# Designed miniproteins, single chains, continued (5), part 30

Each design is a single chain, and the fold is of that chain. pLDDT is the mean over its residues in the fold that is shown.

## One batch from the design tools (miniprotein)

Design m17008
Fold by ESMFold2-Fast:
Structure m17008 (fold): chain A 105 residues (1-105)
Amino acid sequence: NAKQEAIENLKKAIEYAKKGLEASTDPRAQKLAEEAIKLFEEALRDVEKGTPEALQRALQKANEAGEKLSEALRVDAHNPEARKNFEKAMKYAKKASEAIQEALA
């Protein structure tokens, strides 16, 4: 259950990060969102592998991606569409991190 919950929340984080990227008009926010998406995609593969080592890497990558989205949200703060989607992506990233931690326990 925790592994499947992590997978679904990472997929949602990727979906909303991509929507935020599409809505963003700030080059720095776009770069940060692209980096976050790549990290979420790597985290998704690590969760799918499901070993303790892979889950630990997935947790680190999901947290790093969340930090990059937080920065993207700050630099593109005046774009309401980008902001809403980055906020949703961060919400799902947090849920994914919680599920990964549960899978590690």
Scores: mean pLDDT 91

Design m17009
Fold by ESMFold2-Fast:
Order: sequence, then structure tokens, then C-alpha cells
Structure m17009 (fold): chain A 59 residues (1-59)
Amino acid sequence: SAYGERAIEAARRGDGEAGGRAAAGLLSTNQASPEAAERMGRAAVRGDGEEAERAVREG
């Protein structure tokens, strides 16, 4: 999904604000669980693109 791609790219560059918005978009459109959205947001704050990819895949 477009939100999932945005979440991963935000995390790869350490953009927590953009990652949080993308995770919220996934959650509000029923494309991710609350747990997965939280993991994506935390991954973006930490700059952990690999964790963001796992959360998008699992969520």
C-alpha cells in the first residue's frame, strides 16, 4: 500500500513525523493492526527501516 511504502521510507531516513503519519493512515484505513502501527512509528523514530518492513509485512 502507499501508506506502507511511506512508512518504510520514513523509517529508512529516520523521519519519525512522516512515519507516524503513514502509520496513522494505515491504522485509520484498516490496513494495519494497532500493534503494527505502533511498531512502524517507533521504527521511524529510531531510523530502523528493517523493523518498519517487518511491521508492514506482519500488520
Scores: mean pLDDT 82

Design m17010
Fold by ESMFold2-Fast:
Structure m17010 (fold): chain A 100 residues (1-100)
Amino acid sequence: HMLEDTDLVRLTEKLREALGVEEDVLSVNEALLHLVHRLIEEGLLTVSPDGKEVVVDASGTLLREILGVERLTLEEALKRVIEYINKHGELLSEEEKKAY
């Protein structure tokens, strides 16, 4: 969805600054957009009780291994995914970049 994509771009910008990701910002954005689309498709995104935050429920998924917890905010989930990618050097391939 366009609004969610806009919010993701803003969050990715902040997380890039916080984590020192200077190169391949587009690749990081593409990976995060892909993750958000997958979370929506799998029904893993919920809204907090006050309607102000989007929460990721990873309790039944492999994302729990990456995130280290079953439930957290979307912002914290994106931060942890970026840290995981940076630590393991897993960036989008040329083909994956073109697909997104």
Scores: mean pLDDT 56

Design m17011
Fold by ESMFold2-Fast:
Structure m17011 (fold): chain A 61 residues (1-61)
Amino acid sequence: SMDAEFQRMLDQLREMGISPATLARLEEMWARDPRLALYRAGRAVFLLRQGHSQAVIDERV
């Protein structure tokens, strides 16, 4: 389910050290637009895996 996929991505982002502010923003986005939240969480995972800084994540997520 999208819920399970989103929670898995949030868990991965926490493990990778994303800021709590970005996590809160994604969770708030999920309440309003699950598809957008899922897409942006996936983008955050991708950018962190590519070694991008928190500043880049904050601009693009």
Scores: mean pLDDT 84

Design m17012
Fold by ESMFold2-Fast:
Structure m17012 (fold): chain A 82 residues (1-82)
Amino acid sequence: SEREKRREQARAELDRILAETHERVMAYLKAGDLEGAIAVVDEAIERFRRLKEEYKDDPELVEYADQAIRLLEAVREHLRAQ
């Protein structure tokens, strides 16, 4: 269905953002730039918060975005504890 296709595309977009964020964070950490790595995570959290608002009428996409935000917040706290 059109709804299911849009949900699948949205989930793929969320997965791509998460993968891109991981690559950027690892690049900054490899360069010894902890502050840069944290800034990338903060940018990603803000992006997912905007997407969560965009998907607010789809509870499954909201939950998926919320899970990504929680994961990124955990990563941010881990990096800050270094």
Scores: mean pLDDT 87

Design m17013
Fold by ESMFold2-Fast:
Structure m17013 (fold): chain A 66 residues (1-66)
Amino acid sequence: SEEEIKAIVKTLDTDGDGTLSDLELAGLNAGLIPGLSEEEIQRIRDAIDKDGDGVATAEEVAAFLA
């Protein structure tokens, strides 16, 4: 669900600032997050990518976590 994806994204936000760091965002877009499967990473990107451009941006992550 979107709530489960939101909880996972919040655990990646190590700074607690409501957005992902450049390294975390790069890992998400590359499909390389430790502890997450490729399918889970794809579902997270699909949930965040509201405009369907295939890339999650920091602004989209911040909006998703709000």
Scores: mean pLDDT 71

Design m17014
Fold by ESMFold2-Fast:
Structure m17014 (fold): chain A 74 residues (1-74)
Amino acid sequence: DTPASLKVGDEFVAVAVAVDPATGEIVERKFIRKTLKSQADLDEVVAQAEKFAEELRAKGYRAAFGVSKLLPAP
């Protein structure tokens, strides 16, 4: 899931999480933070998050990822 408002120059984060299906607890999280310079930057980060999710699913965990725009700190 990629925010429609994300544009070149924005900071974004891809968040991947893995959950133990037996307990429902989050067992692993991965954060990939990057400045969007081009579509290739977004594609690379998405590919890294997807690979992380696939590796954890192969271990029997439920894994998913999403992309969010980072707002500047007030």
Scores: mean pLDDT 75

Design m17015
Fold by ESMFold2-Fast:
Structure m17015 (fold): chain A 63 residues (1-63)
Amino acid sequence: MSLTELVVKRLEERVAGKELTLDQGHALLQEVFQEVRREHPDASRAELQEAVMAGMNVLLEKL
């Protein structure tokens, strides 16, 4: 599973079935991103940037 797929999956799981504001969604994305970044310290800057952008797209579609 790519870093992007991991961030998207974890974020979707955390927002599923919840009524969240965009600010709450951004906070969850930041938490997921920091967790994934700590678990994958060898991740490239490009991979991290793609993961964040994908997470933002999930929030825009779900919220």
Scores: mean pLDDT 78

Design m17016
Fold by ESMFold2-Fast:
Structure m17016 (fold): chain A 62 residues (1-62)
Amino acid sequence: MRLGHVTEDGERLVEPEANRALIALVNEAVDGGDLAAVRERLLTELGLSEQAVAEIEAGIAA
């Protein structure tokens, strides 16, 4: 799937817009945002599994 900005379909930059949205949500959490709201957005808007969200939360805590 392509979201208007096409680049590599490999590595971790598969869909640039989706990847940018994920980075923005993680940065909001790191900057003292509401982790519970960010978690809900990752599950609902990006369709991530609970395991994937837990890995992201662990990364934020590091």
Scores: mean pLDDT 60

Design m17017
Fold by ESMFold2-Fast:
Structure m17017 (fold): chain A 79 residues (1-79)
Amino acid sequence: SEVEELVRRARERARGLAEKIREAYKDDPEKAVELLRETVEAQERALEEHRDELSEAELAAARAGIEVLREEARRIEEE
């Protein structure tokens, strides 16, 4: 389905972004966590502002991507 495909791609993109941030700040994991949390906040704000412009599938994908970024930030902080 369109929802499943967009969610899958959004999760993949979010994982890729988190991995790049983690690697860039491997010597400063606290900054990696800060940047990921700032990215989550920025994406949540964008989602709220553009909610009426997004399809149900796009909303699901955006939420899935944000959740992956939150999970990755939590994972780094717990290390």
Scores: mean pLDDT 86

Design m17018
Fold by ESMFold2-Fast:
Structure m17018 (fold): chain A 89 residues (1-89)
Amino acid sequence: EVEELAALLSDPDEGVRALAAGRLARIGGEEARRALEAALKTVTDFTVRGLIEGALAGDERSLPWLRKLLAHPDPRVREAAALVIEHIE
């Protein structure tokens, strides 16, 4: 599953990339972390990069920004934010 989610981080759809990042954050572990670190080299959009950075940091300081994403117009971005928040909590 981590390999499948890692492939989705390169998907042309931002919502798909966001959800893949959120799900990798919830899975956790070394393999998921490596997939997220690799994705930071290729992902250019602000929202998905922020989700990946929040997931990798695991820092409560990211929570206020992630909570703002819960109001994002794309439901997949909202779900991704919730998954990253659950990982940090």
Scores: mean pLDDT 80

Design m17019
Fold by ESMFold2-Fast:
Structure m17019 (fold): chain A 92 residues (1-92)
Amino acid sequence: MMEEEARRMAEEMVEALEEAGHEVDEKTREALYKLALARLAAEAGRYEEAARLADEAIRLLRESTSKDKEAKEQLIAEAEALRRAAEAAIAA
């Protein structure tokens, strides 16, 4: 169920980026899936898992060969924000 929900969320994010004129490569699609999983893990209170998945998303985005720097920077910022929020929740 979580994996199916994450794929749906990732597909919605891909659609939003494409509507905004951004190109989405395979590594970016994989990163969006990991980011969706991280968000679902955080909602479930699994903050350590959320932080790990956000780190995986950042790595995939950095490995992406996409020339769309704006979309890449935006997604990295979102993943970093989620990682920091998860780390703060663990520390609380």
Scores: mean pLDDT 81

Design m17020
Fold by ESMFold2-Fast:
Structure m17020 (fold): chain A 87 residues (1-87)
Amino acid sequence: SAEEEARAKVEELKRRMETELTQEQIQELAKKALEQRRELARLFGVSEDVDSLLQALHDLLDRAGQSEKKPEVEGVLEVMEYAIKLG
């Protein structure tokens, strides 16, 4: 399923961050993820927390008629938060 495929991609990206990236590369990725999270929160007029961003993005996808992309968007946010946690 699309949900299983999205989950598998998220888990693979998390594994690659832990095994293939240096600490310096992880810190740069975390910095970029933090900047992107702040910019998204600013653009949507919401708090800089995952739940607020996820709700805003879900609403946007529903209004755009692209609700099928919710698992992909959730996966991107999860990978960004994981990078922030590691950095």
Scores: mean pLDDT 84

Design m17021
Fold by ESMFold2-Fast:
Structure m17021 (fold): chain A 99 residues (1-99)
Amino acid sequence: APSPEEIEQAIVLALGLMGYYIAEKSKDYEFGIKMLEKALSQLPEGSPEHAELLALLALAYAKQGKVEEAREYAEKALAVRPDSPEVEEALKLAEEKEK
């Protein structure tokens, strides 16, 4: 059975994800970034959950056209999870915004 700490981390991840996807529908990526940063501060560095939020943060920055920040957070996410659809989308958007 998962520990109380693991359950708390899963709830924090879920809240970060929900905040991001609500921001996607409203096109308020600044709000999404704030929600992701709050969730990231509550998760241990190097965890898969932390890496997932880093991937979404990269995607949010890419959608804002902040290419350098998008790449930085994508690299941090890939260091923990080398296969991430969110990172692939973020890097593709970052490349498109440089053209």
Scores: mean pLDDT 80

Design m17022
Fold by ESMFold2-Fast:
Structure m17022 (fold): chain A 85 residues (1-85)
Amino acid sequence: TEEAIRRELEAIVAARLPEAEAHADDRDLHQALTLEMVREAIRVMAKAGMSAAQLQALLQQVRDSVSSPALRAAVEAAVEEVLAE
């Protein structure tokens, strides 16, 4: 479900957040690490069997709820990459 996909993504991000926070003194590096973590999570979910429809639903959810242009772009790029494979 859409809710389950969201919770999986949030859990992966939360688990990796302490690693990103270790570099909090470098804001650009911290943001880059967080964006790469999100891309990794999407690739893992796609390999775990997330359908193209579920990936598109996740992308739409991000567009509707996430205001960060960088995070939105990272999710869009990751979804596009896995759908192209």
Scores: mean pLDDT 67

Design m17023
Fold by ESMFold2-Fast:
Parts: sequence; C-alpha cells; structure tokens
Structure m17023 (fold): chain A 87 residues (1-87)
Amino acid sequence: SEAELIARIAEAQGLPRVAAVLREVPDELAAGAANAAGIAYKLAMAGEPPEKAIRAGTEYGISLGVPEELARRAAEAGVEDGYALKA
C-alpha cells in the first residue's frame, strides 16, 4: 500500500512515530499525512516550540485534504520524532 511504502521511508529516516501513524492511515490520505508530519518535524528540528510546529503541520495537512484530527496526529508524531532525534 502507499501508506506502508511511505511508512517504511519514515522509518528509514528515523521517524518511527510518524511511521506508526501512517500505517493506520487510508492510502488516499497517506501522502497528505506524511507532509503534515514532515512540516512539523522540520519546524521542531529548527527549534520552533511544539505548539507552533503542530499547528503549522496540521494546517498544511488540512490544505492537502487530510481531516484535522488525522493531520494533528501526524504533526504531533513529527514533532515527537524531531525532538527524539535532537536529544
């Protein structure tokens, strides 16, 4: 599935929480959810506060057609993986 392929890419990049969320996502939403997580991850890695990174990732996911709740879960996973990699 597209979700499984994108989840494997996330795992290879050291994003296990993002990968776990993507495995629960319908294939049609997988790319949008991955993009929401990616924006949040990049902002967390750049040192943005978690609440700002989550908001930006969530808004981007919604702009790509992802339901708000799923976009937020993906963004939260991206922030958590970003902070884990910075530690």
Scores: mean pLDDT 88

Design m17024
Fold by ESMFold2-Fast:
Formats: structure tokens, C-alpha cells, sequence
Structure m17024 (fold): chain A 86 residues (1-86)
């Protein structure tokens, strides 16, 4: 059961980004967070910035990050799973 969620939005270079973050699991030893971002009229530059920011955030917390990107009809969906110690 998801006990907490957060919504995020932003815009850069005509790219509209909407996102949500949910706490997938919270154990005494491990925290798993899933982040889904949807980008419209995306540019490779903006997408690269988001990926870099996520990776940097995970590394700062000794976390492991998995990023999956799907592009369809000008819409990019980025699914990020971050796992780190509690």
C-alpha cells in the first residue's frame, strides 16, 4: 500500500513536465520510491538534465537508481525507481 505521494510539475524550453512520486515500500532497512515523469514536446537536453538530477540525488543518499524511458507520439514517459537504505 502506498502511504505517501508527491506531485511535481515544471517547464523548460517549451517542454511541460508532470510527475508523481510514491513510496512503494518502507522497511527498517530499505526505502523504495517510484517516480513517474511525463514530458510533452520533450527535448533530449531536458530529458538528460532530469536523468542527471535523479542520478545525483540517488548517489547522495547511497541509493541505486533504475531509469526506464519510453517515447510515443511526442510524449516521453520516464519511470524511475530509487532504492536506498532507511
Amino acid sequence: MVTHSLSVSGEEDGVTATGSASLVSLDEETVVVNITLTLTNNSEEVLAQYKAAVAAGAAKRDGTVTIETKKENGVTTVNVTVTFKA
Scores: mean pLDDT 61

Design m17025
Fold by ESMFold2-Fast:
Structure m17025 (fold): chain A 97 residues (1-97)
Amino acid sequence: ELVKVTVTAGAKGKTPEEMELAEERLSRFVTEAYRVAHRISGQVEVRLKKRDEKSGFLEWEISFTASRSRAEQLIKEVREIAEKEGIDELKIEVEEL
């Protein structure tokens, strides 16, 4: 019944200015996604997964544990936030516990 959800969100920028905008978009995404996840799960972890200045790629990871039904609702909201914030890459993994 409990699932672990891992959300990986990435953004790209080719120049320092574009990377700053990518960091801003990811920051807004992570802040809002954390807020939503924290309301559902008391155990939310956030980490910087990748920072590659040469390729111009930033990737953040958010993980949490919830019941399957709550996880499905949260995944829907996270996808909507990613679309609104213009996230370049979004990967969501669900693991049964």
Scores: mean pLDDT 83

Design m17026
Fold by ESMFold2-Fast:
Structure m17026 (fold): chain A 86 residues (1-86)
Amino acid sequence: SDAARFTQQVFDDLVATLKANPNLSFDQIVDLSIAAIETVYNTAGYSYAHSLMNSIINYLRYVMGIDDKQIQQIKQRMTDVINRMR
């Protein structure tokens, strides 16, 4: 679907930005992730924003090696953003 392609493109663009900027702080990674979630929510809606959140969490945890405490913090912040927007 167009919504699924848009969501994938937003995720791919976020990953490209993270790869191009290896010295980003955790707070900058959080802010970029939240911006991606808000963009997908506004265009594709709740279910795609939630799917994007899971993709971001998996990338940060398993590819970038971010620790579990920080993953719990960003997951909570992204969940709060999604819940506020619905």
Scores: mean pLDDT 89

Design m17027
Fold by ESMFold2-Fast:
Parts: sequence; structure tokens; C-alpha cells
Structure m17027 (fold): chain A 77 residues (1-77)
Amino acid sequence: DERVRRAAEGLRRALEILEERGASNEHLVSAVKQAALSVVDQEQAEEIGRRARRLLEEGASLEEVVEAVERALREAV
């Protein structure tokens, strides 16, 4: 869906800017939750945020995080 694609594209841009500024994983997860809230409810956004936090703690790339979030959003709608 276009909403999911737009949310994923916006998230990718936000995460790139945050990484350039040396943002913590907490700030990256906050950006994920905000992007998810544009598509899903708060409970689903929190779950997606928890998944993103685990990926970041495991050393996943920002692209891998964006792809996982987009997949979760597509499954939730």
C-alpha cells in the first residue's frame, strides 16, 4: 500500500539523518515508532519498535531495520 511505502521511505530518510548526527538506538527506535503510528495503532507500533530495537542491538543495518518495519506494516494492514 502507498501509505506503507511512504512510511518506509520517510523512516529511511529519518534514520539516515539520525545516524549522521550520532543518535542513540533509543532515538532510532523512537523514529521507527513514529513512522509506524502513521499506519498502525499504538500497540502494533510498540511491537514494531521492540523488534527494531532487537535488530539494532544485534548489529543490523539501517536498511535491514527499514525492510523489517515495512514488512511488519504490510502484514498489519
Scores: mean pLDDT 85

Design m17028
Fold by ESMFold2-Fast:
Structure m17028 (fold): chain A 86 residues (1-86)
Amino acid sequence: MEERAREIIRRTARLVKEKDPSLDEEEIEKRLEEELREAKKLGERLYELALRVLELLTEALEKDEEEVRQKAVEELRKLQAEWEAL
């Protein structure tokens, strides 16, 4: 797995753990890494979409600003439409 993807996974898992302390950070990282590896096996396009979605979610969670979260949700919907068009 590329360092960029691994960094996004680590950031996401940490933020999810902070929001819900009952969750296991290492299990979240393991799950996300496995899902991204499977996406990459199915195709580079799917992998890039999955990575972009994860990056946007991470940014939305890191920013304590409603505007950033709303923009991330809008971008996620655009990516969903792009995925459905594949």
Scores: mean pLDDT 71

Design m17029
Fold by ESMFold2-Fast:
Structure m17029 (fold): chain A 84 residues (1-84)
Amino acid sequence: DHQELLKKLDEVAVKVGCSSDQAIKNNPKCKNATTAFFGYQMEYLSTYQKPLTLSTYLKAIILSLKLANQGKSPLEIYKELYRT
């Protein structure tokens, strides 16, 4: 059931201030989360020759936003995604 994860993503994005393209441009936390997450996606695709499942994708971006809200750098977030 991906609807609950999509709802959770929206809630977290609003809380962190990343709910729109304009908000993402103006908020360093959004940039840190998206930079780490895109790096993780690209590395996964390169390593396994397949995209993340939707469930893993949603869980990874939600975690990235939560860690960025805690003040984690892109590198710290990226390392946490790799441990999961």
Scores: mean pLDDT 81

Design m17030
Fold by ESMFold2-Fast:
Structure m17030 (fold): chain A 93 residues (1-93)
Amino acid sequence: AELEKKKEAAIAELEKNVAALLAKMKEAGVDQAVLDAVRAGAAEGKRLIETSDDVERALALAQALVMAAMARTLGMTPEEEEGLRRLEELIAE
């Protein structure tokens, strides 16, 4: 099915981008808690793609969720943290 192929491609793209991000972060000596947060965000993003009928939107939200998880553990401004909280609420709907 076309939808299944789109989901596989989106998951592969997410995993590729997350692997590249984790490699750069590890090389930069980023704290293990941040690496773990990025991996957790990626797992949630994958589930979002698997359960969505709008794969392109789900991939964009999944990528945003991974970046949000990373940014929160690195210390963000209160305004940025609120923006990410709103994104998490949107994903939970």
Scores: mean pLDDT 75

Design m17031
Fold by ESMFold2-Fast:
Structure m17031 (fold): chain A 84 residues (1-84)
Amino acid sequence: FQRPEDIPEIEVTLGGRKEKVSVETLLLMVAVSIAVDDRGALRGKETLEDIKEHLVRAGIAPEDAEKAARFLVENGAFTPADLS
């Protein structure tokens, strides 16, 4: 098996274990958090703090949530409302 492209990965703590997760996995975790949260869909005006909260709800340790949220932004998965 050969990957068609290198997928960026980050190490985060999930359920008390350190695991490598791809940008795609983090996006799915945010999507699941939104689906479970009765606050409705992503509005396209989310801040970096909003992204961090979704990741924490999805099971990422709070200390790793900022790192994971920044990783998503740097890989073009989210554009926070405060970024041009």
Scores: mean pLDDT 67

Design m17032
Fold by ESMFold2-Fast:
Structure m17032 (fold): chain A 68 residues (1-68)
Amino acid sequence: SREAGLEASRQAGEKLLSWKQELEAQGLTPTIKLEVTETEGVATLTAGDKTLVIKLNKMSGELVIEEK
């Protein structure tokens, strides 16, 4: 549903902001790359040697999180 996709997008944004704040507290300078289509969203946050990826399926509301 549209509501599920919007809620999942909001949760993904909050998680990215939380990670950004934690990395900044460690003295790192995180960068965010956002790639969005009608059906999918991919957000990549990088700081030093750390890479965090959130993949969002807008149709199902599924979130996949990968840490490196």
Scores: mean pLDDT 77

Design m17033
Fold by ESMFold2-Fast:
Structure m17033 (fold): chain A 97 residues (1-97)
Amino acid sequence: TSQVQELQKQLDLAISHVKMIFDLTADSSGVPRDVAIQRFNKILEEFMNAKTEEDYENVISRFVEELKSLGASDDVIKKAEEYMRQAIRSKKEIDKL
């Protein structure tokens, strides 16, 4: 149970960082907040429903494309991808339990 709680905390933290980067990028792009929330929730839904390596790579690809469409710099995209991959690792470990 303690191991599950630790993994869940790691997942929640990684997702919070991904969301923060997305929200800041969307705010800088001039996209309305409700539109940004809908776009992020769609990515989060795809992430939560992912089952295979291909599904996770598709989630990363979609997320990167969304950040690029919002005008994110390469450095911001790289950092966001790192947090997304951390979230994927934590979710995979939880899914094995």
Scores: mean pLDDT 86

Design m17034
Fold by ESMFold2-Fast:
Structure m17034 (fold): chain A 76 residues (1-76)
Amino acid sequence: SLLEELLEMKKKAEELAKKDKKEGAAAYYEVSDKFTSIGNQGIKSGAEPPSLPQAFIAQGQAARAKAKELEAEIKA
């Protein structure tokens, strides 16, 4: 399923971040973009309940925050 693919992408980003923070940050940005895209499509299509596309956007925001955290660690 699409959700399983997204969760697998997130898991791969997490493992990649353990080996290389720069590559991990890039992977988390990809995860963020994908979750945000799906969430926005859900909102535009009027998906109900609205909490479902909002949950995808929240996951995207969390992934983006993790990417920025990794970038900050690289710059330190």
Scores: mean pLDDT 82

Design m17035
Fold by ESMFold2-Fast:
Structure m17035 (fold): chain A 72 residues (1-72)
Amino acid sequence: MMPAPIKTAIEENNNESVLLSIISDIPKLPEKEEQQKVADELEKLIGTIKDEKTRQRLLERLKKVKEELGLP
């Protein structure tokens, strides 16, 4: 997916906070298959972020959550 045309530094910071919240909520999902699906969708969305530092921080957080849950 391509990044949204209206994405600004402020919106990137807001999006980072929202995405971090969603990542933190993955372990609360009752089914491992649903956890995997949400993690995969988030990884794809994070991959569209143009700001390298924000993308790296979000991917690192997601990787840690995936490791804790035993996801590939």
Scores: mean pLDDT 70

Design m17036
Fold by ESMFold2-Fast:
Structure m17036 (fold): chain A 65 residues (1-65)
Amino acid sequence: MEEELKEKIKGLEEVGKAAEKFSQEMIDEAKRNGYGQGAIDAVEEALKKTKESLEEVKKRLEEEM
């Protein structure tokens, strides 16, 4: 159980890392396609909310250990 929870926490950290990479790729793509600052800001806001959600899930999993 405890080891399984630790693996899930590691998985969430990997998801967060992948989300950062994906968001950077989206920002680069938006710049290449001539999207405005609003599109870039939207991607940055989505990443921030994703990280906050992942952190909340991690805290809940840590409380179950």
Scores: mean pLDDT 77

Design m17037
Fold by ESMFold2-Fast:
Structure m17037 (fold): chain A 107 residues (1-107)
Amino acid sequence: SLKELVEEFFEQLEKFINAFAEKYGLSDETKEKLLNIVKETREKLLEAIDNGASIDEIVEILREGFQKILEILKSDPRVSPEDLEDIENFLKDFIEQFKKALENLRK
């Protein structure tokens, strides 16, 4: 189901954020802020899906959430531009994989 797909993708996203926070020594406060954005983005996606949102609308919700994540990380002096490239690449791939999975469910 779409709901199961959302939960699977967001479980992988939470695992990535936790691993990234540990790797770069982010504070517990910063990690909690990132995880809160993930939870809020998931809730918005599930609500949008229940309301019949298009794939483009769902992708826009993901992009808005991910932009908030990137803004927090860009403000952290522990995260270099090269480190940011890792998460930006992961988030880009996440959107593309999620979009592909959504399109496949409509076959």
Scores: mean pLDDT 83

Design m17038
Fold by ESMFold2-Fast:
Structure m17038 (fold): chain A 92 residues (1-92)
Amino acid sequence: MEKLIEEAEEALKKGDSEEAIRYALEALRELSRSELSLEEKQELIKRAFKIIDEAISKMPESQKEKQQKYILEAVGLAIRAIGNDIDREIAK
């Protein structure tokens, strides 16, 4: 999953905003299935969202609907990743 974040950062540097978003979303999907601590997940989620935000800012206004779908997917994946840790904290 960290490799997916690195791939997303490289795609963003190359100017491939859509590919950067795809890698960041895939990292968030893997994160929901990981056994990482809440702090480690939060740091990776922050990195993924920074990539998505920067990539979206570089996309044209004509793709606004597509940008919105990417944001909603990223939020949903992040909630699932953190939700598993919140459930563990509540259960003790």
Scores: mean pLDDT 77

Design m17039
Fold by ESMFold2-Fast:
Structure m17039 (fold): chain A 65 residues (1-65)
Amino acid sequence: MEKAREEGAERLKKHLEELGLKVVEIGPGSITIKYENVPATKVSAGAIIAIGEAIEVFDSVKIVE
């Protein structure tokens, strides 16, 4: 399970960065995401879906602007 979680985390990090989000910090069960180049009020539907996927993979998800 740890290996699958690490692989999922790496894949999600790349996906989030492609959507204009920045992964500021990543730990064994936590991730911190920053809105970079996009105001929070203009986050795309794809970015919201990807954040939802992060919640399924990580025990703690933080979003900062």
Scores: mean pLDDT 65

Design m17040
Fold by ESMFold2-Fast:
Structure m17040 (fold): chain A 75 residues (1-75)
Amino acid sequence: SVGVNSTTTGEDYADFLLEKAEELERIRAQSNLSPEDRKKIDERIEELRKLAEKIKTLSGKEAAELLKEASKKSK
């Protein structure tokens, strides 16, 4: 078994973000959400998808740095 992910590509990071977006889509589809809550989930799904599109064209190192910056701004 491989214990390190130093060779992770931008596509691998993008797939992870898209899976998170799909989880939010399932919540949105199944939940009796208010219009305001649906809008917040839609915005988060859009952010994750846009970030995934940017990241999939990057090297693993650049993708990791972009994710670190995005996580700081989300606070």
Scores: mean pLDDT 74

Design m17041
Fold by ESMFold2-Fast:
Structure m17041 (fold): chain A 95 residues (1-95)
Amino acid sequence: MEFTPEEVIEMYAAAYIHMEGLRLLGQSLSEKAQKTFEELKKKAEEYVNSSEEAKKLYEEQMEKAEALVARIRELLAAGRSAEEIEAALEAELAA
């Protein structure tokens, strides 16, 4: 199935949150997952360079992604467990 620019940008933002969350918890992604993330990033950047609408969507999605990563950092600083942070993220993604 062929993905739209919007779908690729949204997938990249979701992957960014997941990757940064794992990194903050002291966990690493598999080599295959890291490669997939790099490929998504490259494709999203190609769309951003092709249209102003894609650039605006990318900026909006990344702002939201960075806000979620900041919340993960705050919860970790407050001494919340990895399980509590994962549960909070799953609830947010399900909404």
Scores: mean pLDDT 76

Design m17042
Fold by ESMFold2-Fast:
Structure m17042 (fold): chain A 63 residues (1-63)
Amino acid sequence: GSADQLGTAALAIGGASAEAASAAGRAMEKNPPKDTAEAARLLQEHAGVSEEAARRAAEAAGA
């Protein structure tokens, strides 16, 4: 999925702030994850959401 979709999913599913979701999206746009596991890890690191929430957000964004 796009960085914007991934950021939106993180906000909706993981409870991330709008700023944190945006930052996570930009980080993934800069370094695109190869799969949902990497996307989830980047979401955890940049948006501060739980591992489960990050994985669900990555799946919802088109993975």
Scores: mean pLDDT 67

